# Ledger of designs, part 51: designed miniproteins, single chains, continued (3)

Each design is a single chain, and the fold is of that chain. pLDDT is the mean over its residues in the fold that is shown.

## One batch from the design tools (miniprotein)

Design m9761
Fold by ESMFold2-Fast:
Structure m9761 (fold): chain A 80 residues (1-80)
Amino acid sequence: SVEAKLAEFDSMIIEAEKITEYESGKIEKEKIELSPEEVEFLRRVYLETGNLRQTFTYIEYINGEKTTVTIKVTLKPAAP
């Protein structure tokens, strides 16, 4: 049921990594914590797909430099 999937999602450990690729070729990687709004979006995607790994990519301009930002999310089920 949807309710069971919601309970399952809420028991999971969420790990997120942000990868920023600059037009200069510089790459930065960092572990991030997601906002409540981002967590709600992930919950919806999980309910629709069941996927434990999600990837989001967007373009951002940092000090006028074009960057490609990739957020990689891993949902880890609670150990049995």
Scores: mean pLDDT 81

Design m9762
Fold by ESMFold2-Fast:
Structure m9762 (fold): chain A 75 residues (1-75)
Amino acid sequence: SAEAEKLVQEAKEAAERAAREGIGATEEADRLFQEIRKQLDKLSQQDKNKAIQAINEAVRRTGEALLARLAAEAA
């Protein structure tokens, strides 16, 4: 869904930014992940499950640890 795709894109951008900027970017990534989590909590269970599946697919593709952490927290 469009909502799931948007959340995956936000998570991917946060992970890429954190990787480039190091420790300083980690706090900003944490804040963005917290906002993504709040948005997931507002979704219906069906849409939330689709978003989690899309995030897991992005994690599998990129191997990004921060994306994996977001997926685990969303589960």
Scores: mean pLDDT 61

Design m9763
Fold by ESMFold2-Fast:
Structure m9763 (fold): chain A 80 residues (1-80)
Amino acid sequence: MADEYIAKAQEALKKGDYLGAIEYGRKAVEAGMADLKAGEDPAKATGRVLAGIGLALHAALKAVREGVISREEALELLRE
């Protein structure tokens, strides 16, 4: 699950869909954390969480730089 969201976030970034990339990155974090809580491999689950965070942050930065969203909106989307 988390790996699928990471792949979708990467595709969204390549297409310039920064909001989609933020959303999929966030879902990758949520799925990776759920895997970690369920007792899946902690190294793999943590890696998925970190990948999701990185993709969401990268997409948020690009969205702000291109004027798609404000910095406050980016912080709200990344919060939780």
Scores: mean pLDDT 79

Design m9764
Fold by ESMFold2-Fast:
Structure m9764 (fold): chain A 91 residues (1-91)
Amino acid sequence: MVTMEQVEQRIRSQSRLTALAGQGEETIDRTMQEVRDNIVVPEEQKPQVEKLLEEARRRTLELTRENALLSREERSKLAREEAKKQSEELK
């Protein structure tokens, strides 16, 4: 079972990675759904997870617009770093 802190960190990491990849809204929604499906959360915490996902979606859209200004190389570098952080959390 994961803590709410771990859930928030995972959502933030996925959001930044998705934004750095320059993905559209459909991919953002899919990524949020994958986070929801892959975390084991008690039913009592579902409202908190929903709120975090809603906030993360909004933040990801903002980051996607900002990251559209970055070069392809810069986005790839940042995405790799974000994926590395996410992988470390899974250990």
Scores: mean pLDDT 67

Design m9765
Fold by ESMFold2-Fast:
Structure m9765 (fold): chain A 65 residues (1-65)
Amino acid sequence: SMAEAERIRRALRELLADESLSDLARKALATFIDETDFGRLRARLPQYLPPAEAERVLARLEALL
């Protein structure tokens, strides 16, 4: 839905504004800036980040949803 897409976009923008975010995580998340499906983002993000960092980033995104 549009509301779901907007929540994901807001969460991504908020996390990208966080100065504690690593450069690697920032680059990985920028790849998904137009993603509208959190399930797809969850499945694909681990391809761009080490497993432990992918888990932490996904947990932070989910907390912002």
Scores: mean pLDDT 82

Design m9766
Fold by ESMFold2-Fast:
Structure m9766 (fold): chain A 61 residues (1-61)
Amino acid sequence: MEEERDRYKAELEELAKQLPGFAGGIRDALKRADKMPLEEATKAYRGLVEQARKALEAEQA
């Protein structure tokens, strides 16, 4: 679980570099999730990755 959380967090940091317009929102969400229990943080990071990927696809369209 901890490794999954760290992997999603790293992926979000990379996505933030590709989405400068959303980078602030992603970083704020990461800070909030970092205060959650491990399971909740993992779910939050996974959801953020999915949202960031959709935003990236929209930017590339």
Scores: mean pLDDT 72

Design m9767
Fold by ESMFold2-Fast:
Structure m9767 (fold): chain A 88 residues (1-88)
Amino acid sequence: MPPPVLQLGLSDEELVAEADRLVEAHPDSANSWVTAAMVYLNVYERTGDEEYLEKAKRYLQKARELLAQGRGDEATRRAVEELERRLE
């Protein structure tokens, strides 16, 4: 395990709480949902807890829906494609 000093800032639970706050603050932005999905996927890759994977997939789907409505930019679309590749 990396020493706690190398994990400065937030615990896994604090990271996902920040992600949830981001989507609550910006529920109409595809960028907020893809960022939150990325946080959940990173926590899943560290912990192996399927709950985080399910949250990542759900948030990624919300980002896709908003992109289909024109509510995101090219960088957000590329981020969604990257996360979809990581989930394959």
Scores: mean pLDDT 79

Design m9768
Fold by ESMFold2-Fast:
Structure m9768 (fold): chain A 80 residues (1-80)
Amino acid sequence: SMQQLQLQLQNDQAINLGNQKLSDWESEKKAAEEKLKEALENSKIDPEEGKKLIEESQLTIDRAQTGMDLAKQGIDNAKK
């Protein structure tokens, strides 16, 4: 039926949007993990700046992980 086709199209769009959001969050998390690694090494030279960058990077990682989890849940819901 036309309604079944429309539902499939909506589900495909939701999956595509979820995959895009997941990819964006994965990229943000990876960048933040790289910054965290650099901050941990640099904290040996500049402890105060290192501490700030470690805290900022960890917050970004945590935020990105939450975004990824929500995006995955959205994809799973659209596949049902």
Scores: mean pLDDT 86

Design m9769
Fold by ESMFold2-Fast:
Structure m9769 (fold): chain A 78 residues (1-78)
Amino acid sequence: SEIKNITAEELETLINYANDVQVSYDHYEKAKNEAEKAGFSPNEEVYLKYVLLTTLKLHHKNKPIPENLKDLFSKYLL
């Protein structure tokens, strides 16, 4: 899947961004539930990538995505 293909550099960029915008704990909890429904296990590397991307997708549900991150977001179907 596209999420599995996220690079270490892209992952670091998204983690730093999530910290900078202070993503909500509620979005994070919902993202974990969605990851488990998608069949990902918490001990898998792909789980962390899925939770991060889903948290950011929820954060931007009603908020514009910054121009400099649009390409990265579109690559992973956010």
Scores: mean pLDDT 78

Design m9770
Fold by ESMFold2-Fast:
Structure m9770 (fold): chain A 95 residues (1-95)
Amino acid sequence: SMDELLKLLEELLDLMIEALNTSDLSVFQQMLDKLLELIRKMVELGYPQSLIDDLVDSVQRTVLAVLSRLSPEQQQQAQQLWQQFLQEVDKLKQS
């Protein structure tokens, strides 16, 4: 429902702010998990792929900011998590 979508968006925004403030890999993973949950809900509700792409592009700005604040070792892990997330989004678009 729209109410569920709004709740997921609010939870995502909170996690994005926390990830930017803490630069913690576990918070970053929680942010990606919440974004994927939001995208699954958008697909269920019949949102166009272009809007999902716009959302992912918007969040990518936050992802790049978080990555710049992580250690080199954590950046490598976070980039791997981001690539796995993008693959899961592509699978959802094909469903």
Scores: mean pLDDT 85

Design m9771
Fold by ESMFold2-Fast:
Structure m9771 (fold): chain A 55 residues (1-55)
Amino acid sequence: MKRLETEDGSTIEEDLETGALRIIVPKTGHEVEAKADGSIFIKHPFLPPEESKVE
C-alpha cells in the first residue's frame, strides 16, 4: 500500500496489489474509494454512502 498526504490534511492510499484507490478528506468528512472493478463508493458524514460506477 502506498500512502500520500496532501497539504490540506487529506490522504490518498493506493493498494498496489488490487489497484484500489482510497481518498480520505477529514476537513469535509468525505471518503472516496475507487475499486479495481470500476466501482466508486462515496461516504458522506451526514448521508448514507453512495455507490457509482466509473465510466
Scores: mean pLDDT 68

Design m9772
Fold by ESMFold2-Fast:
Structure m9772 (fold): chain A 118 residues (1-118)
Amino acid sequence: SLERARELVIEAAKLVIEAAKNLYRQGLVSKEGAQKAIDLAKAAIENARRGDVEGALMALSTAFEVLAESTTGPIAEAARKASEEVRRLADAVQRGEIDPYTAAERALKVAKELLEAA
């Protein structure tokens, strides 16, 4: 359902916020990079609350991109791949190729994998 899709995207965004905080605490990302990623994840939450799952996924993709640009090595590669995958999910939702629930569930899995790597 659209309501459940919104809940899953909000959960994914919360995990991205936690990943950004963990990476900053470890000295793996800059303060500016972590804050920008957190702000974008919060924008994803606001888009999801308005029923804009596509916009929420786009904001999440940008949050992952900011994390990738703000770090190096395996974490940067993982965040870049996460950004690319979630961007493809947003595009697929826009084109009606995938339902918002399935896209949100996949985005949540991507966010969980990044948090586990962080």
Scores: mean pLDDT 90

Design m9773
Fold by ESMFold2-Fast:
Structure m9773 (fold): chain A 80 residues (1-80)
Amino acid sequence: SEEREDAAMEISKIILDSGELSDEEKERLGRLLEELARSKNPEEARKLGQEILELVSPKLTPEQLQQLKEKLQELIEASS
């Protein structure tokens, strides 16, 4: 849905604005976000969201991490 795609784009922006990701991590993040946005299974969406958090959490400020968690929750709920 458009709402899920928008949430995925906002998540990408938050993480890319950090400037901490390598090119390989950006590629992996892109794949995870694409899978999350296309997921039709709530459990799959939660697993993908957790993988995204694990990848990026060490590189984000507490404020960025809170914003990311909020957007991920929004996208996961839209998958239900």
Scores: mean pLDDT 75

Design m9774
Fold by ESMFold2-Fast:
Structure m9774 (fold): chain A 59 residues (1-59)
Amino acid sequence: MELAEVTLEVTLLRLKAQVSPEELKQIKDRARAVIEELASKGASDGEISLAAVQTIKEA
């Protein structure tokens, strides 16, 4: 969970200028749920990062 959380934070920080602060919070909650599911299935940090970015793009 800690490594996945760092990956999420870095991804959101880099994309912060492209989304509103309110949308960022919603995306964070959605991405966190996806990260938690993938981490429980043994996904790599790369897969988790990709899923988080994809979630942000879909929002």
Scores: mean pLDDT 68

Design m9775
Fold by ESMFold2-Fast:
Structure m9775 (fold): chain A 55 residues (1-55)
Amino acid sequence: SREELIAKILEIGKELKRLEQQLKNTTDPAEKSKIQAEIKKLVEEQNELGLQISS
């Protein structure tokens, strides 16, 4: 349902904020790369869900 899609987008938004905070506190290059990759994946997932709502 649309409500389920919106709820999932909000959950992803919360996870993105957590990861951004984690990235700020991370000094290890390998860990930074992993966090950045996860952020990219979640942003792409959020965009896909947004397209589904718009359909």
Scores: mean pLDDT 85

Design m9776
Fold by ESMFold2-Fast:
Structure m9776 (fold): chain A 60 residues (1-60)
Amino acid sequence: SPQLDETAAVIQVALYEQGYRAVPYAEARQVAERVVQELGADAPKLEINRRAIEIWNEQQ
């Protein structure tokens, strides 16, 4: 879906800023799916970034 694709791209940028060099699209999309399910598709970018980083760190 366009919303999940956009959210996945936002998450890839957020993780890059945290030092993760090459997060695969498939992994970013899995995180995006969970973030959208928890926060909703219209969540602010800052909240998406915070939750995505939290989920990613929990999975490492």
Scores: mean pLDDT 82

Design m9777
Fold by ESMFold2-Fast:
Structure m9777 (fold): chain A 78 residues (1-78)
Amino acid sequence: GKEKIEEFIRRAQEEGASEEVAEEMREHAERMLEQGVSTRETMDSVGVMLVRKAYEEGRDPEEVGRLVEELIREVEAE
């Protein structure tokens, strides 16, 4: 489970997420996994965090939301 989340975060960085955002994503994901949340639900939650942050920074939430969905599919597709 954790390996898929690390791959998701790595791909998000390739799409422009900063190292600071990547660290926040890892910390959030680690807390959720420690609480017994599934890998899929953890990735969804981290994706929502990215979309919300992008919206606060003036980016289009639909565009970022589509990107997040694509990254999650790529990581799950094997």
Scores: mean pLDDT 78

Design m9778
Fold by ESMFold2-Fast:
Structure m9778 (fold): chain A 91 residues (1-91)
Amino acid sequence: SSMQQFLDQLRQIWDRMQQSVDDSLKQGLSIDQSGQVGIQTMRDTLRQLVSQSRDPNHVRFLTRLIDIIDSRSPEDAIAYFHEVLLMVEND
């Protein structure tokens, strides 16, 4: 379903963010710098999903999510996205 595809896309954004953090740490970046790379990856992928979405409810959800992420520290933003992902995956 379109909802299942949307949830899969959100999970892929989370996985890509975690991968970018892990890759940054392996390259010798600090925890803080790696978190900043992770949040930037998350922002870029969320904005890309907004641009590709044709569902106004998905656009509204994603736009609000980006605004909340932008209002928080990298650590709090990552934690918030994870909580949102778990909530939406739990029906």
Scores: mean pLDDT 85

Design m9779
Fold by ESMFold2-Fast:
Structure m9779 (fold): chain A 109 residues (1-109)
Amino acid sequence: STRDQLIRSLMPTSSERQQKILQMKLDGDTVKADVEDGKLMLENIKKNLEDILNSSDSQMKKELDLGSLLTAGAATLTVLKKREKTPEIEKLKEEIQKQIDEINKLIES
């Protein structure tokens, strides 16, 4: 399938953790893959948000970078919202929404 070809094409340039998630997707463990992808995305949003806030970049560059994080967070939430409600998924959705809300406050400032 086109999806499987895309997933395989990403593997050589992916971290070990990303490769494990991509393998879960190929193996059909899609719920587990979406949860692990969501956790990795949350960690990346938190790190990138801290990097943006601590950077000496222009306000316009920071707003663009914040907008990119907002898009990534929203896409991740959309994927997780399609999954059955478990305590792990609900907590992950709550933590991602909290990051989205914080980014929106920064953009509105």
Scores: mean pLDDT 83

Design m9780
Fold by ESMFold2-Fast:
Structure m9780 (fold): chain A 74 residues (1-74)
Amino acid sequence: MALPDDVTQEQIDTINRIIAEGIREGLSEEEVADRLHKTVGIDRETALQIFRDVRNMTAGGKAGAAAIAAELAA
């Protein structure tokens, strides 16, 4: 599959949970990255990139999914 073997589904679930909780709590990108670094053990630079990618993908994915759902419901 496309995911590296050094990134498990459990780590992905943990990363997504921390990002979701951070967004809900109104934490900054740096605070979320620090929490990811401490909990998952990834580099802060990688954690910041993951946070940005997840936010951008979620925004873009929601827009894309909503457009597709609207087309299919027509």
Scores: mean pLDDT 63

Design m9781
Fold by ESMFold2-Fast:
Structure m9781 (fold): chain A 64 residues (1-64)
Amino acid sequence: SRSDILREIGEELRRIGAPQRVTLTKGDEVEEIILDMPISLAEEKAKEIAEEKGYDSYEVEPIE
């Protein structure tokens, strides 16, 4: 039905725009930040934060 199609589309859009977990690592220290934005934008933001604050690495993953 139309309702089923709209729900499926909504779930896909939700996945794309789901909150992202950003894990930032500096030596043995790990910091976690939640970004409420699409994964592509979250990856760019994580990179900027890592470079600005001098983190060694970053990882971005959807929270669901």
Scores: mean pLDDT 76

Design m9782
Fold by ESMFold2-Fast:
Structure m9782 (fold): chain A 80 residues (1-80)
Amino acid sequence: IISQIQQLSQQVVDATPVDQQSSVQQAMDSVIDRVRNRDYDGAISISDGIIQSFDSRNVPQARRYAQQMRDLIISVRNSS
């Protein structure tokens, strides 16, 4: 499960414009850290912020991967 979230987080970064990749990578690292600490609500909150940012910047591919990652985190939380 954590490896699937890591793969999706990398897909989010890879689909992000190069000038924003560093900031998005830091946000993705924070999501992974929160998931590792079982802070799923914190991970979801960061994911929501990133999705809203991608909507505002019109980055549809990165947004889709971020949404998939968020949905997976919700599924893990609900199964715990």
Scores: mean pLDDT 83

Design m9783
Fold by ESMFold2-Fast:
Structure m9783 (fold): chain A 105 residues (1-105)
Amino acid sequence: SLEKEVEEIVRFLEEARRNKVPAEELLEELLKRGWISEEDAELARELVERVGAEIELVAAALVGLRLAGYEIVSVEETADGVVVVTFRNKETGEEVQLHVRPAPA
């Protein structure tokens, strides 16, 4: 059941955020459970390393988009350090963008 899978994923991500699980350990577990792809994991590592993004929020976004049928089309960095990720829905062809900005100083 998709609903049960979503509930399990949300609970897992909430616990990981609360316990401040290291980025690599979180990504390894998500990959092991099949909740993200290797491409999703590579993108998440890049976002954490380049812009200091919170891994739990990046992971939640990637898992949610994957469950909704979206896949990564492009990743680009703007001159001000914002990473723009474009996703496309496999069934509808609809595109959405995720803008990941550096944490405030």
Scores: mean pLDDT 78

Design m9784
Fold by ESMFold2-Fast:
Structure m9784 (fold): chain A 65 residues (1-65)
Amino acid sequence: SEVEKARAELERLREEAKALPYDPQQWRDILSRASEVKNRIDQYATKEEVQEALAEKLELVRLLR
């Protein structure tokens, strides 16, 4: 499903974020990409799937702190 693909992309972004050195430009880029994934999830996901996706996005945002 599109939701499963988007969640997999979000997990990949999370792992990519862990490997990034401190670079504000790269951090802004990956955060922007995560926001795009969230927008796609919001368009076609169920309530439960949206809640799970938001939890994953929150973890990614914390990693980019």
Scores: mean pLDDT 72

Design m9785
Fold by ESMFold2-Fast:
Structure m9785 (fold): chain A 90 residues (1-90)
Amino acid sequence: MEEEELRRKLEEAEKEIEEKVAEVKEKAKKAGKDTEEMRKGIEEVRKAKLAAVIIELRGLEEAEAELLELDENLDEEGAKELIERIIKEA
């Protein structure tokens, strides 16, 4: 049954995102770097990872809707561009 595998992939993606975000944020704090600039890079990686998981689980249409909910700065064009990038890498 594929449902267990989908759940595992979602959990792994969430863990990777949280660990990556926490690690980069801590390094930025220690270095005294501009956390605002770092936040934008982290957010892009996080959204790409989430979009990839949602595409695998639900398909392209739902991934677009989820991305629009996650980021007020992301419009429909931005969401589609991010999804296209993920598809090209797959």
Scores: mean pLDDT 63

Design m9786
Fold by ESMFold2-Fast:
Structure m9786 (fold): chain A 70 residues (1-70)
Amino acid sequence: SLYEKGKELIQEGVLNNDPEKAREGGYLAGKALPPEAARSLGDMVLETGKASKNPAAIAAGEGLREGAEA
């Protein structure tokens, strides 16, 4: 599923310190979720990523928010 593919890419992006892959995964996951859930989750992930200065988490959160609008 689109959500499962998105989760896999987020996991790979985080494990390999690849923010672009994490953003792509976030986009696919966000697109698969209901828009309000994707926006809420994306905001939480983005805030957590910024607080921890984790580029992959920031990218995943941005991707989730972008996917919510697709």
Scores: mean pLDDT 86

Design m9787
Fold by ESMFold2-Fast:
Structure m9787 (fold): chain A 96 residues (1-96)
Amino acid sequence: MSPIEQARNLLEQGRMALEAGVYDLAIRLYEQAISLLPEDHPMRAVALTNLGEALLKQKKYQDAIDYYTRALSLDPTNKRAQRGLKRSREALEKAQ
């Protein structure tokens, strides 16, 4: 099994965990996927965006901001990461 194929499978499993509300599992799966991907691989920005989303769901707003920012450094056109960053910043301000 190639590292890229393993990363793809982990991203799918992570998405299923995220949709099921099992955020700790989703985070772990996305972190494992990132570790298998080359620094310049397009799937890395996707994995970072999904990790940010899971952290936002856990109300870990600063961590979510950090991961969305990293995703946008790799892919500035990622609309999900742009929206996630805005939502995370707004939520952090309201959380005090």
Scores: mean pLDDT 87

Design m9788
Fold by ESMFold2-Fast:
Structure m9788 (fold): chain A 82 residues (1-82)
Amino acid sequence: AEGIRKAGEELAKAAEEGNLEEFEKKSRELGEEITRLTGNEKQGKFLEEGLIEKGKTLEPKEASELARKVSEELVEYAEKQQ
């Protein structure tokens, strides 16, 4: 769960700063963490692409809030799986 928490915090920071390149990079890192935990690359890629698309369409503050919410849900999921 710690890897997801850290990746989620970094993703939220990138979003709030309006740094789309860093946001995309951190979205990929979060997707990789999900792939590692679930063994399902499709779920990791789906999350990555969804976050990147939202990062392009939402305002920085909204993208940051979404990143925090998604990361919180993923941490809860990971803790139940571990």
Scores: mean pLDDT 78

Design m9789
Fold by ESMFold2-Fast:
Structure m9789 (fold): chain A 103 residues (1-103)
Amino acid sequence: SEVVAKAEELLAKLLKSTDEEEIKKLKDEIIKLIEETEDYEDLKAILDLAEAAYREATNPLVKKALAEVLLAAARRLLEVSDDPVFAIGYLLRAIGLLLDLEL
């Protein structure tokens, strides 16, 4: 998928970023891509990539940006999903990650 390939490229760039303005710009670009995506399998792939990126990230600003990306992907998955139980599971996980970062 072209959408998944673009998300992977943006996520890889976000993981390497140390500049606060660049992190915000990349986060916003990824979230926009997610909001423009309607394909369930593409959204699920993006969510899996974002989870992997979150686990790899060491920079707190990057972790927060990735948690926000995960939240956006989980919300979008819920909107396009015929299985709300599965989508809700991912949404709750993303919320948990954001709460851990605020503590």
Scores: mean pLDDT 82

Design m9790
Fold by ESMFold2-Fast:
Structure m9790 (fold): chain A 63 residues (1-63)
Amino acid sequence: YVEEVERLLKEGDELRALDIAAQERADSGKTDAFEYLVVALGAEANPVDERGKKLLAEYQASL
């Protein structure tokens, strides 16, 4: 899951990366892929606030 999220993120497929993170949580209860996604987008997107807020809102909407 984490490796798939990293790959999709490098390709610019943020929505698919979110879907994979949600799938990991549904299958195993783990949030590793989601945590990786938030950190990776936060580290690359400056400022973190705008990208992180949008990502969080979309993830919460998918719950």
Scores: mean pLDDT 66

Design m9791
Fold by ESMFold2-Fast:
Structure m9791 (fold): chain A 58 residues (1-58)
Amino acid sequence: PVLEEEVLDVDLGPDASGDTLLELYQQALRRYSGALRIVLELERVDGRDRLVVRAVLP
């Protein structure tokens, strides 16, 4: 298995909907099709949101 990690800067703000998070998740599923595991972690740094995507490939 190969671990792939990607960091995306996102601005979700107070008006972000669940649809925004779902879209980000679906983009990760498409990018890492066939992955054994995909984990998304949302971090807040200096008032900005960062999305960390970790995928375990076969």
Scores: mean pLDDT 74

Design m9792
Fold by ESMFold2-Fast:
Structure m9792 (fold): chain A 90 residues (1-90)
Amino acid sequence: MAEKLLEELRRVEEEIAEEVEKKGGELSEEEQKELAERMERRRLEILEKHAPALAEFFKKKLAGEEAEPEVIEEARKILKEIGEIVQKRQ
């Protein structure tokens, strides 16, 4: 499941890189903010689909709230798995 999550996140990064390149590589502060907000929303949607505990953890963090301990532990396990996959590919 983590591999599918990373593949979808990578596609979002590629789509955004192509959009930036199409605009000549320069973005205004407003365009950078809008792009960052769209990235965060799309990443959260992907996380909700593949890693709902990690999505909940980030949503709570963005709201300035603390997630339930069980959600935090599950999120840490997912992040560790992602880190191991990234390290093995390099």
Scores: mean pLDDT 74

Design m9793
Fold by ESMFold2-Fast:
Structure m9793 (fold): chain A 58 residues (1-58)
Amino acid sequence: SAMEEKIAEMTELMLELILKEGKSVQEALDEVMRRYPDATDRELMEALMRTLAALDKL
């Protein structure tokens, strides 16, 4: 679905910002909110939860 694709794209961007650019979780979230101004709180929360789960596996 378009929502799932959007969440996956936001998650990938957050992981790139944290792992490649050395950004904090908050800085990555702020950048995602800037690039996806129409993202809902639910979509942002899901992307954040997936990002944190991925980081926990490292």
Scores: mean pLDDT 87

Design m9794
Fold by ESMFold2-Fast:
Structure m9794 (fold): chain A 89 residues (1-89)
Amino acid sequence: MERSRKLGREVLKMIADSVIKKLGLKSFEELVEKAKELLEELRKEGANESHLKALEKMLEDAIKTKDEERLAMTILEMEILLELIKKRK
């Protein structure tokens, strides 16, 4: 099972690197705005409260450290969660 977790992390890192590269042309403020919009959409779609709190903390941490990479990862997590919610009937 440790191999499956490692493989998942490697895939997520590859996706995150792709997202970060694409977002490298955008300002930090624009990324923060996008993350806030996604968080509001997740709340409206009925996302789990525990997931919302985790994402809020990730966003706050990224803003406090001004870490563009962490912010991009937070956006990716929000988009994945939103996709999963939309697939549920």
Scores: mean pLDDT 71

Design m9795
Fold by ESMFold2-Fast:
Structure m9795 (fold): chain A 63 residues (1-63)
Amino acid sequence: KEEEERYRRAYQRAVDLYRENPELGRKMKEAVKEQENLTPEQKGVLDGLEDAIRAEEAARAAA
């Protein structure tokens, strides 16, 4: 599905963005959450950012 490809690509980009600039990633997540209708790309961004944040929290807890 094209929608699945767009979602996965946006997810990967969001994870990469968060790794390079966590503050920008958190701000982008808040902006996306405020939107009424999410596209597959916006869902990918939101999920990617949420997963990246969760992974960072897990890494800190495991340190």
Scores: mean pLDDT 78

Design m9796
Fold by ESMFold2-Fast:
Structure m9796 (fold): chain A 90 residues (1-90)
Amino acid sequence: SAIEEARRLLEKAREALERGDLERALEYIREAVLYALRSEDIEEAIRLLEEARRLAEEVLRRAEDPEVKLEAEILIGLIGIVIGVLKLIK
């Protein structure tokens, strides 16, 4: 399911973070967000998006490359907006 794929992608993002591969972590986070948004389970989608945001915030904390920082900031902002919208329609 979309939820199961989002969860696996977040696990891969965490593993990439543990290796210090920040760009790869952001790729997995972005993919996980897209799969979470395909879910019919709004409550589970919100939980996965909150986890994705936490991982993106960790990327931002560790990033030294300005491009990686910018991508992480954009993802954090976008995820925050989506979570807000989903909580309004729950």
Scores: mean pLDDT 89

